# Designed miniproteins, single chains, continued (3), part 96

Each design is a single chain, and the fold is of that chain. pLDDT is the mean over its residues in the fold that is shown.

## One batch from the design tools (miniprotein)

Design m11332
Fold by ESMFold2-Fast:
Structure m11332 (fold): chain A 82 residues (1-82)
Amino acid sequence: KETELVARLIGLVLRRIGLMLEREQTSDPAKLAELDAQEKEDDTAIENILKEMRKISPELAKEAEEFYKRVKADLEKVRAAM
C-alpha cells in the first residue's frame, strides 16, 4: 500500500510537469482552460495521497510533503518566468 501510494504520487507529479510543458506550447484559450482544470484535479489528487500516507507512515508522508512543496515552488517559479 505504501509502495502504491508512492508510485501514484510520482506519477501525478510527472503528469503535473507534463501539463506545465504542454501549457507553454499552446495559445488556444479552450485548451488552456482544460489544462488549468487538469492541474487543479492533479493537485487535489496529490493532496489526498499525502493525507493517506500520513495515516500509514507519518515519516514517509513528511518526506513526501517536503518533496511536493519543493516541486510546487519550482513549478510556480517557472510559471512566473514564462
Scores: mean pLDDT 78

Design m11333
Fold by ESMFold2-Fast:
Structure m11333 (fold): chain A 83 residues (1-83)
Amino acid sequence: DIVKEAKKKVAEFEIERLQKLIDEGKLTPEAVRLLQEAIEALKNGDYDKALELIRKANELSDVPLDEEEIHRRYLEALVEAAK
């Protein structure tokens, strides 16, 4: 399923971005907890849940979510998965 694979790629990208913010001390403890839950959802193959938890973690931190970058990465992942 190309859509499921694309969602996985976007979730992996956002988790890596948020992990970098933890290393920089820029995430709240509640956002860190949500990120940990998102990582677990990703491991379980629940990519929709992982993406929802990532969104909530971003909302609880003073870090803007780049919707354009997320959309671009999703489209790129769809094209790659379709090949």
Scores: mean pLDDT 76

Design m11334
Fold by ESMFold2-Fast:
Structure m11334 (fold): chain A 68 residues (1-68)
Amino acid sequence: SKEEAIEKVVEEVKKYFEENPELSDDEKERYALQKLFEFARKYKLSDEEFEEAAKRMSEALKEVLEKR
């Protein structure tokens, strides 16, 4: 499902951050946005589906940034 696919993308983004601890918050945000847009294009998301995927990615970024 698209929900399972976005969770996999979120996990890959989090793993990338763990493997690259030197990344700034700005670099992490840019990388996450790039992956989100790639996901949206690949799955041809509607505006509503994109908003939900963006919320999920935003929540994941917030968790990573606020816990440091």
Scores: mean pLDDT 78

Design m11335
Fold by ESMFold2-Fast:
Structure m11335 (fold): chain A 96 residues (1-96)
Amino acid sequence: SMDLTFMKLFLEAVATVNSVLLSAKQKGLISDEEANEFAKWFEKKLKEVASIKDPSERNKKFLELLEEVVEWAKKHIPEEVSKIEEMLEWAKEKIS
């Protein structure tokens, strides 16, 4: 069956990460190269998570991935961290 909740979380994660990377570039917090490298890494990891057949394991790996994104953001784009933390909390509420 189609998991609409996970699909919505997937799309929101992509939109949020792209938005904060654009904002961070505009503020001069990161270079275009750093932003592109992180975006490629995130897209690859997110697609790997989305390919997991077991919903419980998929959800666990998705939350772990978002926690890694938060830790990266704390080091590289600290001014944008709150937006990613908001996404993580929303994801936890939807897939516990």
Scores: mean pLDDT 86

Design m11336
Fold by ESMFold2-Fast:
Structure m11336 (fold): chain A 68 residues (1-68)
Amino acid sequence: SIEEVVKAASAVVSKTDNERAILAVGEAARLLGDGQSVAEVRARLRERLADDPEAVAAVEELARMLEA
């Protein structure tokens, strides 16, 4: 559910002070709320954020939490 996505995103952002990682997780949560799958969001954001490993790691952690 959207509520589960928001809770997972909040848990991920609470563990980082990196602004770009926080914004990336927020965008991932929005895309998931718009009906995109975890796999689609991961693929899209990994391609867009390939130059920022911390932002990629935050999105991957969100995906990991939602896949469990």
Scores: mean pLDDT 79

Design m11337
Fold by ESMFold2-Fast:
Structure m11337 (fold): chain A 88 residues (1-88)
Amino acid sequence: LGLPSDEEINAALALILAASGKGTITFENLFDKISEEDRKLVIDAAVKSADTVIFKNVTDEDIELLKQYDDWEVEIDEANKTVTLTKK
């Protein structure tokens, strides 16, 4: 396939799977290290695995991507560049 995954993405997915039983996952700087396509894959995996996912240090582009998860409670703090997704 034309979309390569790097070692950091595989490590992030492994951490998501390991933490999934704890209910909350926090990403400090996820979006600085992975491609736009891979961000969506990691976010989807985290949202399916956890009750709450917190994304810190997000850009406006990342906020628009996260708004696509409107089936979840999406809390956007643009001043602090933080987005929280919560399962109902």
Scores: mean pLDDT 68

Design m11338
Fold by ESMFold2-Fast:
Structure m11338 (fold): chain A 60 residues (1-60)
Amino acid sequence: SLAEEIRRALEEGASLEEITRLAEAAGFPPVAARKLAQDALSGRLSAEEAAEAVRRAHEQ
């Protein structure tokens, strides 16, 4: 799942661009995808919280 992919990417130290692309693939608009990636990489969101957000977006 895209949620599992983003969790693994964050755990493996993926780039801002890679996390943004995964969020866009899950259905986030570009601005929201970028913000999710920035928040996850800065520690404002845990990898688990970022994965949960991606899971919810993909299911909607």
Scores: mean pLDDT 81

Design m11339
Fold by ESMFold2-Fast:
Structure m11339 (fold): chain A 93 residues (1-93)
Amino acid sequence: MSKDELLQQIKELSQQALLARSNGDLERYRELSAQLSDLYAQLSAQSTDPKESARYQQLSDIYRSDADGKPTSSQQVAAEVAARLREIGDELD
């Protein structure tokens, strides 16, 4: 699978996910979020740039959370912020 094919599919599914969310179709939104998570994970794995790979992995994790119906990305963002603060603490030691 080419990177361009994955990006095109992500764009199409993202549009559909926004429409499903706008219409209150939570079941369809969760299904589309699961597919988006898988596609972003594939982009992350296929990416040769570590910075790009990390960004796609973060997007994959966010959509996975949405698909699972778990409490929002705020908990994941809080965990990421906590990890960053830990890293800064180690830098000061």
Scores: mean pLDDT 70

Design m11340
Fold by ESMFold2-Fast:
Structure m11340 (fold): chain A 59 residues (1-59)
Amino acid sequence: KKIAVVKRDVTAVGSGNILLKKGTLVEVLKEYPDGTAEVRSLETGEVVLVDTRYLEVVA
């Protein structure tokens, strides 16, 4: 199980709504070759796509 910390607030493309706050722990479900990852928030259970540059793997 791959766990990462979100390094900055992640916003939705186009709307600017915050999807993941800085410091949120997420489970990395799938990494894509374009540099994005599908992650699940450990706080909310929500699944979102994020840029892997905003993730720091901790476990």
Scores: mean pLDDT 77

Design m11341
Fold by ESMFold2-Fast:
Structure m11341 (fold): chain A 89 residues (1-89)
Amino acid sequence: MMEQERKVVREAAALGTSYAIRGISIPSVSSEEALLLIRLVDSVRPGMDPADLDARAARVIASLRTPEARRLVEETVRDLKSIPGLFKE
């Protein structure tokens, strides 16, 4: 793995960790919902098709019960897509 790829992976992991901590800190977000978000972020790989992330996120969102958890997933997906070089474009 090249240094640029390592940097992109670290940025994605840091973002995912930040959102996971926020999810755990929100009383209305369950541990189960926080785990679904963590698994979604863990599924992201350099060069991944952003449409694949959208499909995975849609399945996660369909499993969530709280507006706060859905918002966290939507914000996480948006911010992951903003990381240069993470997805194929």
Scores: mean pLDDT 73

Design m11342
Fold by ESMFold2-Fast:
Structure m11342 (fold): chain A 100 residues (1-100)
Amino acid sequence: GAAAAQAAAQAGLDAVKTIGTSTNIEEIIGATLRAIGSAFELQLIAKTSKDPEARQAALDGLRAIAEAAREVAETSTNEIGKRLAELVAKGIEEMLKEAE
């Protein structure tokens, strides 16, 4: 249902925040993996759910995570966080093209 998509979206957003705010490389890498995991879960819901509300929530979640990751890529002073946020944003933007 839409609740599962919303939970995955929130987890992805929390992970992107960690990429933008952490100065610890291991935390940034762990957060990047969590953001990617959330994106794959949302893509799966968007592609396979028979509930239109769940699919829409998944697409909205992917857009929100991509926008947050883009903001981190543009504003972060940590080079590793900036690069990983850019990779997350680009990956999700490609997922959105395929899901829509």
Scores: mean pLDDT 86

Design m11343
Fold by ESMFold2-Fast:
Structure m11343 (fold): chain A 72 residues (1-72)
Amino acid sequence: SIEELVKKIGGKIVYLPENPTLLVLAPSEEKAKEAYQRFGEDALVVVVKEVSNEAIVQFLKEAGLTGFASLL
C-alpha cells in the first residue's frame, strides 16, 4: 500500500488523495501545507527529513506515480 511505502522511506503522510499522480516531499508540516495548496488534489504530500534518490525512484515505480516534486 502507499502507507507502507511511505513508512519505508521514514515519511509521514500529510495528504493522500484517492487517485494520486504526483509525489511531493516536504521537510516540515508547514511546507507540506504550502505544497497541498500549490499542487492540489492529485498530490500525495509526505513529510520526510531526508531520502535517497534511489528510494524515491523505487517509491514512484511501486506506487505507480508519474510525477515528483521535492521541497527538501
Scores: mean pLDDT 81

Design m11344
Fold by ESMFold2-Fast:
Structure m11344 (fold): chain A 64 residues (1-64)
Amino acid sequence: SWVQKYKDFLEVFVEGITLNESLKQTLLKFVEGEMEAALVPQAERTATLQALKNYLNELAEQQA
């Protein structure tokens, strides 16, 4: 699953890094670009980005 792949990536990548709004937006744009390049259907891209946005918000709250 694209959601699980990027959740695993984000857990490792953000370890020890403070998440701010700019970084969250940059990470979401990166994932969107990768999915577009892989020709992932729009509905799956939208669902994946929403799930990852929620996950990044949860990680940011855990850091607060």
Scores: mean pLDDT 80

Design m11345
Fold by ESMFold2-Fast:
Structure m11345 (fold): chain A 89 residues (1-89)
Amino acid sequence: GPELSKEEWLEDEEFLRALIKATLYLNPELQKLSPEEIARYLASILDGLELFSDEAFKKFRENVLKLAEKATVPDELIDQILAELRKLR
């Protein structure tokens, strides 16, 4: 089947939710910030990911999805961060 492009993955809701989870899992101190501040931080990460090669992005994505499986982050917080992140487009 057709693989999503890097650009399509960077707009994919399930990937963005996984990125939020993985980021908060690796950096728990970010949970002290507002959803808007966390979203601004994540927007900077997404900008950096646009510069990755397709191979590097694929490896990064696989690691993000694995870390997200280990994360315990409330869906309410993820939804708030995702909503703020969508405003920063």
Scores: mean pLDDT 85

Design m11346
Fold by ESMFold2-Fast:
Formats: structure tokens, sequence, C-alpha cells
Structure m11346 (fold): chain A 84 residues (1-84)
């Protein structure tokens, strides 16, 4: 369980960093879209921290893993959209 949580946290952190890097690259050409992407990345990061906290409080890591997998999929969708 701990290894799977760590892997998901690392993958999510990497994906969020990629979204933020793309937002920074877009800032000069499309500052409004860049700001929206940074805001959405921040919201998804906050939700990930809440999911991890809930897992620790409830000792229900299956719920935390499911939430992190859903959040990772959403971040990957943002990454794909940011590249368009």
Amino acid sequence: MEKRLRELEERLRAALARVRALADALRAADPQRAAALRFEAGVLEGLALIAIGVGKLTNDYEFTIEMLERLLARVEALLAEAER
C-alpha cells in the first residue's frame, strides 16, 4: 500500500509540475489561459492533499488511492488540453 501511494503521489506531482511549466510557457501568448491552468493545477493539488489526509484519518487507503488515480487522470487531461 505505501509503495503504491508513494508512486501515485510522485506521478501526480510530476504531472502537476508539467501543467505549471506549460502554463508558464503560455503566459506571454495567452495570459488568461495560463492563469486558468495554474489555478486548476492548484485546486487539483489541494484535493490530492485532502485525499491523503482523509486516508490517514480513516486508515482507508483504498479510498485515497482511488481519489489520487482520478486526480491524476484529470491532471493528465489538463496537460493534453494545455498542449493544444
Scores: mean pLDDT 82

Design m11347
Fold by ESMFold2-Fast:
Structure m11347 (fold): chain A 64 residues (1-64)
Amino acid sequence: SAMEKAKEVKERILKNVEKNKETILSLPEKVQQALIERAARDAEKYGGVDPEELKKEIEKILNE
């Protein structure tokens, strides 16, 4: 279903963010924001993921 695909896309992105957390945090803030915005946009366009909810979850991982 579309909801299952959105969940899989979201989980894959969040796992990738967790795996690359140290690298992402080493980047300039402007680059970090651009990567987050791009990931959210692509997830919405290709996976039907809510971009605002995805951004919140990414920011939660990066701020842990």
Scores: mean pLDDT 83

Design m11348
Fold by ESMFold2-Fast:
Structure m11348 (fold): chain A 56 residues (1-56)
Amino acid sequence: SDRLIQQAIQHTQDIRRYVQQGDYDSMNQHARQRNQILSQLSDQDRQRLRQRLQDM
């Protein structure tokens, strides 16, 4: 779904920010949340997510 894809994008952006800040605890928390969202995505939605991340 578009909502889950958007949430996965948001967590990816948060992970990148926390890595730049050296905040690995927050990075790991968002990575776990992103992985939970990824487990709910269909293969088609996973391809859509990859496309959106490549376009960023």
Scores: mean pLDDT 82

Design m11349
Fold by ESMFold2-Fast:
Structure m11349 (fold): chain A 84 residues (1-84)
Amino acid sequence: TLYKPNEKLLEVLKKVGWTKETLTMGEIMTLVGLYMTEENLVDFETGVVYLKGTELGEIFGVDSFHMSDVEKIRELLLKNVTKV
C-alpha cells in the first residue's frame, strides 16, 4: 500500500534524500528514522527521541516518544499521510 505524506512530512523526508510523492509505510518509517538520527534527536542510552522545538515534533504534536514504541510511531505517521 502506498501513502502520500502531507506537505510538512514530505519536507522532512526530502531532507534525507527522498524524491517521490508516495511511499510505503515501511519506507516512511525508515526515512523518519534516518531523519531522527541525522538531526541527533535520539538518545541512544535511553532510546528516547526528543522532538520539542523540531519540525518533526510540530508534525506529530508530541514532545518525545520512545524509539521502541513502533505502534505509537505508526499511529503518528498515519495522521500525516493519505492512503493512495
Scores: mean pLDDT 82

Design m11350
Fold by ESMFold2-Fast:
Structure m11350 (fold): chain A 89 residues (1-89)
Amino acid sequence: SLRDKIIQLLNKMIDVIQKTPDEDVKLTIEVTIGMLRIYLGVLKLINAPEEILKILDDTIEQLEKIAKQPNPDKQEAIKVLQDAIEKIS
């Protein structure tokens, strides 16, 4: 299902962030934001459910706030993605 594909993608993003060294966390979060924005654009084109679009928009906004911190916390970013998975499930 579409939900399963999104959950798989978010879990892969969590795995990448978990494996990222502390000094590279900001860059990894910024890349994750870019990938989510592209994916969200595709989901809008295929008329994905509005609830899912809103969850991903909110997720991107939360990750952007974390990335703007001087020393972004890896665990905060992971929690944002985990919360998105729970809302989509």
Scores: mean pLDDT 90

Design m11351
Fold by ESMFold2-Fast:
Structure m11351 (fold): chain A 75 residues (1-75)
Amino acid sequence: MEKLEEEAQKLRDELIKWAEENYPEFVDKAKELLDVMIEMVKRRLERGEMSEEQALETLKQGAKAIKNRIENLKK
């Protein structure tokens, strides 16, 4: 659990920094989307519906999807 929280915080910090540097108007939206995903993943992990490895992979893919979504809104 500690490793998942540490990795989630890193992904959150990286996403926020990326948004602040490139798309400052979407910082709050990026935070909200990732926080919802972190909460969902934690609940599923607590219920035994996924492994910690699956949770980490889901968060990494989710952060990438959020970046792609924000980039597409500006194209």
Scores: mean pLDDT 80

Design m11352
Fold by ESMFold2-Fast:
Structure m11352 (fold): chain A 77 residues (1-77)
Amino acid sequence: MLSEEEQLMVAYLERARAALRERAAAETDPEVRALLDRMAALYDEMIALIRAGKLTDEIAAEVTARLQALGDELVAL
């Protein structure tokens, strides 16, 4: 069973993922679209880890670093 805080976090991440996928679907640049899809996939990974009770501080830091790297790559395009 997820805590109330974990449920709110999952709901937030699911909404953020949906927004990224909507943007990817509207994007005409295949390189930008691929980056947005990769970011959405990282949100899927975080949601799955939270639901499985496997999200550690170490894994959260790793996923955050991967999201930051993809964001930097998107800004550089």
Scores: mean pLDDT 80

Design m11353
Fold by ESMFold2-Fast:
Structure m11353 (fold): chain A 80 residues (1-80)
Amino acid sequence: SGSKKQELLDKMRERITKLLEEAGYPKDDAQKLADLIVDSIEAKIKKEGMTINQVEKLIEQTIKTVELTLKSIKKIRERR
């Protein structure tokens, strides 16, 4: 059994990969980008000794930022 933090990070990786695939990124690129984002968040959690509640908030904020960024990229592409 993994820790609660690891479970949250695994779910974050899956959610970001799906968002990137839906935005038109190839599966391999979506996986690599999701790994980079999640690894960055995991490093921050370890460095700052974050609680489960803080980790959940950071993950949701990060996913929201990814969604908004991808929506902005789509709008830019639609102008070209």
Scores: mean pLDDT 85

Design m11354
Fold by ESMFold2-Fast:
Structure m11354 (fold): chain A 58 residues (1-58)
Amino acid sequence: MPSALEQLDALNAEKEKEMDKVIAESKAKGASLDERKAAGAKVYKENMAKQMKVLDAA
């Protein structure tokens, strides 16, 4: 099975791609700075929850 380290590395790569996508979509929609910050914070929170589950299972 993938190690906890491999899972965390994959989640970090996923977070970077999702963050770039969400920021690009927010800019395309003309979102305010506060809205873009909220979208980024949501991506960060969701990724952190996934990483904590990996660490908890390890």
Scores: mean pLDDT 79

Design m11355
Fold by ESMFold2-Fast:
Structure m11355 (fold): chain A 65 residues (1-65)
Amino acid sequence: MKVAKATAAAIRAMAVLLGSPGQVRVEGDTITLRLPERTPENERAAAEIKKIAEEFGFKFRVELL
């Protein structure tokens, strides 16, 4: 059950990153987005992925690559 939720959340998060640099990782109860730098485009993608993580009941974290 938890693994299926993590997979669904990761797929939706990766869809937000289509054509954009970044990596999504799911570790335990946390979705981590790793970005090469903070640009307005990357910050917008991070906000969308945070919303997806919260929708699926995961914590959200952003890291720079």
Scores: mean pLDDT 72

Design m11356
Fold by ESMFold2-Fast:
Structure m11356 (fold): chain A 75 residues (1-75)
Amino acid sequence: KKEEIEKEIERYKQIGEDVLKAFELIVSALDKLARERGEDPETIAAETARLNVSIDQSRKKIEEWLKKKEEELKK
């Protein structure tokens, strides 16, 4: 039963990692497209920084959600 719970938690962790990887790829693609379009470099840097803050916030929320799931599954 303990091993089943640990495997379920690992599954949730993998999903969280995949979501964050997808977000990082989207940010990279948007930066590349903006540069190819000749957008202002300072504007691109500011938007990329803003999106990176959003990724960091999302990572923290996913970590909090995983902690809650671990507590739920252990009970």
Scores: mean pLDDT 79

Design m11357
Fold by ESMFold2-Fast:
Structure m11357 (fold): chain A 78 residues (1-78)
Amino acid sequence: TVTGDEAGDNAGDSARMSGNLEGGEAARRLVTERLGGKLVSVDGAQRAANSANIGASSGLSPEEVAELALREAQRGVV
C-alpha cells in the first residue's frame, strides 16, 4: 500500500514529453486532413513526417513543425 505520490518531479518530465509528441501528432494530422486522402510522394510524406518528429523532439513550436511538414508534403504532391 502506498500513501500517495511524492514525486512531482517525475510528473514534470512526463508532461514535457507529452508536449513534444503533440507537436508531431498535430503536424501529421494537419497533413492528412489537408490532403483529404490524397497521397503524397513517398519522399514528400517521409520528409514531412521526419520534420515533424525532429521538431517535436527538439521542442520546437508545434506551429513551426506543422508548417514545415505541410510544406514538404505539399511539395511532394503529384
Scores: mean pLDDT 55

Design m11358
Fold by ESMFold2-Fast:
Structure m11358 (fold): chain A 88 residues (1-88)
Amino acid sequence: GGEAMEAVGEAVLAGTDEAADKAVETVRKSSPKASDELLKELEEAVYRAVEAKRKVDEDPSDRKALAEYIGGALAAIGLAFEAEVRSG
């Protein structure tokens, strides 16, 4: 329990494609009752958050990138929670 949310949280903090790939795989394995549509939306949200995190790390004064990162991270975590609730 909590594996999907933990993996997604780690990926959005790390800001790497490798961490994003591992998080998506973890959600798919830990959330077998999640729909293909939900998993696709989660994958898109994780990669958006990761891309925005890199922009924030490159320029911490970029308010647009910061807003995209915060919004993307919240969306990705929320989708991971939904996947876990449906599977547990």
Scores: mean pLDDT 82

Design m11359
Fold by ESMFold2-Fast:
Structure m11359 (fold): chain A 85 residues (1-85)
Amino acid sequence: KEALAREGEELRKEIEELKKRAEKLYKETGKQELKALVLSLDNTGEQVEWVLEHADELSDEAIQRRLDQAKKTKEIAEKSIKEAE
């Protein structure tokens, strides 16, 4: 549980940093795909926050599954941002 909470906190911070980077690139380029990416990262960050807030009500497996989904979104976002830079 403590390890999962730590993983979730790190993931949340990483998602927030990627969101800021995507927002900056969107302002510089005007590419609509970057705007969509910002919205996707915002939603994913909120989902991670929700999981951490409700960790006492969720099984470790349920928490891990939700964090794994957020990690997939993060990996796709990182790739898109690097390609746009």
Scores: mean pLDDT 82

Design m11360
Fold by ESMFold2-Fast:
Structure m11360 (fold): chain A 80 residues (1-80)
Amino acid sequence: MIKKKVTREQFDEDLQKVIAELDKLPEMSLEELKKKIREFYEKNKDKVHEHAFRQAILHYLLTKHGLTGEEALKIVDEIL
């Protein structure tokens, strides 16, 4: 697979796409959420830059689920 250098515009587009998909998820347990995010990542990992996934998931966990920064980072590291 060819890894291309991500531009800021591409990063912002990828970030917003991941955030929009995460915002569609219903209220669920943390374990179900991890599973859904991992499934989304596996389906799209070749289409979206990993750093954009990490930032979108971190933002989602902090803003929508009220997790601490340490808890959110641990979850992101477990998924990616």
Scores: mean pLDDT 73

Design m11361
Fold by ESMFold2-Fast:
Structure m11361 (fold): chain A 63 residues (1-63)
Amino acid sequence: GPSMDPRYAEIRARMPVPVPDESFERAALALELGIRDPALLSRISGLSRPTVSAILRLHDELA
């Protein structure tokens, strides 16, 4: 899946908190589909809003 992309591996490495593999893969898939709403990403991935905001920020920095 997208989380095997080196860009997503770097995002994961820079996360301020550990993120479960399945939750991160769901977030990565949603981002690849163009979903960037923090509330929707939180619902899809099961991650907290601050964690999703960190993923979005890192995705913008590294994409």
Scores: mean pLDDT 80

Design m11362
Fold by ESMFold2-Fast:
Formats: C-alpha cells, sequence, structure tokens
Structure m11362 (fold): chain A 119 residues (1-119)
C-alpha cells in the first residue's frame, strides 16, 4: 500500500509518462524537469523540517542527470547517476528513513520511464 506522498508522486510520473509518448527528445528533458520541480515542492511541503536538504538533493540530482546526458550517456544511465547522487546525499545528511524511501520511490519511477525510452 502506497503512502499519500507516494500516491501523488505516482500521479505526477504517470502524467509525465503520457506526455513522453508524443514528445521529442528535448521535450522529454523538459517534461522530466517539470516533474522534478513539482515533486520537489511536494516533498518540501510533506517534510518541511528537511525542505532545504531536499531542495539541495533534487538540484544536485538534476545537475548530475544533465551532465550525464551532455556527455552522451543514455536517459537510463543518466537517471541511474541522478538516483545514486540523491540517495548518497540523503545518507550523508542523515535524513529520516521515510524521506529516503520516498526519494527512492521517485527515482525508481523515473528509471522505469527512462528504461522504456532508452532502447
Amino acid sequence: ELSEVEKKIKEILEKAKEEFKTASPGQRVQILQEAMLEITKLLEEAFPEHAEEIRQIMVNAWLAFQIALDLGYSFYEAMELAKRVALSRADRLNLPEEVKKVLEFFFDGLLEIAKEYDK
């Protein structure tokens, strides 16, 4: 059973996945950026005590994703790097397990989208 935050993340990602079906490669990057911004705001509202750390994690994850794409890595490889950066930073900041689980749920959802469009 999904938490309320995980349900909202799933809704945002399902919308992004539908938009991906008719999108160009450049539009797909924009769709992912918009989804990441919306999820960041959702997580800041859900975990206000950790809002600053969550924002920092999400910015760093997005920068890692963009750098990997610019270097010629696939969407899937770039998203694996983004997930790794986000979870590593969350561990370093000693964020609560609930926050880490929700971050992992979000990045796993992004990886499923990337996997469909990487081949």
Scores: mean pLDDT 86

Design m11363
Fold by ESMFold2-Fast:
Structure m11363 (fold): chain A 92 residues (1-92)
Amino acid sequence: DNVSRGQTNMSNADNNYRQAIINQQRSNDDGYGGYLGTYDDYTSSYRLYQQASDSGSGPSVYSSQAQQSYRNAQIAYTNYQQLRQQVQQQNS
């Protein structure tokens, strides 16, 4: 059902945030190669946040976790933006 799917999507968003941190560390090690990974984690987390929010007119706990996933997605997006700018500056 949509409620169960939304809850699963929130759990996946939390896992994607953990992957975003790992990819951010890899991006620091690789210099440039990992920034797509941080972008993928952002888009995945944001999509899962949207799906959880859309599926759940349920308890406030769903809303709170969805909001947290959104914040985590914003962090991943900021990291992607910074790495993307570094790549562009290097090539310019």
Scores: mean pLDDT 56

Design m11364
Fold by ESMFold2-Fast:
Structure m11364 (fold): chain A 88 residues (1-88)
Amino acid sequence: MTAEDRALAAALAEEAARLAAEGLPPEERAARYSAKLLYKYKKEGKYELVQKVLDELSKITGEEAPKIEELTEELLYELYLKALEVER
């Protein structure tokens, strides 16, 4: 973990706290936090990490992994919610 990774983690923790203040359920909040984290990794060019997570979500959901270029925060949120529902 680099100093930059720690700064990113801290910024995402602040975003998670903001989502908690909005009164979202814990599971939905976790999915939103994960979507924002992965989308930030995409924006920073950490494509290998993004692809690895997409491959894992694809295995859980049974759906084809979307292309990194097509990823939006909303699409990632939907994928995380679907993965959570399939595992339960």
Scores: mean pLDDT 72

Design m11365
Fold by ESMFold2-Fast:
Structure m11365 (fold): chain A 74 residues (1-74)
Amino acid sequence: SPAAEAERTVAEVVELLGRALASRDPAEIERLRAEITALLDAGVAAHAGTPLGRQLADLRLGVEEQVAALLAEL
């Protein structure tokens, strides 16, 4: 189902974000950010115009803000 696909995307993003937040290597954080944003951009496109698409877009904004803040501290 679309909901199950979105939940799987969220689970992958949470795992990758956890790795980025635990990392002290800017190059690794940037690679993980690129992977996370690609997953979320694909999810947003797949669910465009739906509440799931809105949820994934909100998550993408939150992830970008968190990673930018993390990189600014390194």
Scores: mean pLDDT 87

Design m11366
Fold by ESMFold2-Fast:
Structure m11366 (fold): chain A 90 residues (1-90)
Amino acid sequence: VKEVLEEARKYVEKGDFEKAVDLLNKIAPEITPENSKEVAEIIKLMIDKGAPDELLKKLYGPLGFVPWTKESYELLKDSERFKKLGKEYK
């Protein structure tokens, strides 16, 4: 799990958001509370680097199965883009 998250982060740093999304979706059912913070940090980095809404929306369904901790949620809850995506998905 951690190795896949590190790979996803590297793709975000390169601007390859589609590959990062694919990796996060693949690993989403295997995410623990402990690594949910790293997932949140990767998503925040994607948002900060201007990832398209279409790619971010692909995360919403799979990420519904992630056991978010308070720390992980706090990283994303104040993102207007992330909040808007959640409303559109629901």
Scores: mean pLDDT 68

Design m11367
Fold by ESMFold2-Fast:
Structure m11367 (fold): chain A 88 residues (1-88)
Amino acid sequence: SEEAERLRRIGEENLAKGKELVEKAKKGEGTADDLLEAMLLYEIAINNYRKARQLAADDPAEVAELEANLAEAEKLLKEAAELYKKKQ
């Protein structure tokens, strides 16, 4: 589905922005607020991937990629939350 691909790309863009904020925080160039923003971006990515997966139900290859993207986003969200706890 073209709409599923579009939502996946939005998810990937938000995931990439979140990763940038986490790396900035790890380098001491960012703040705890950057980690909170990264967590929000990861949640936006997760929501878009879930919607894309529902729309892509007729495409097993796209479903598999979206499930992998969801697993990565959920792992990154957990890691960002743990980093946030250590900075507080």
Scores: mean pLDDT 88

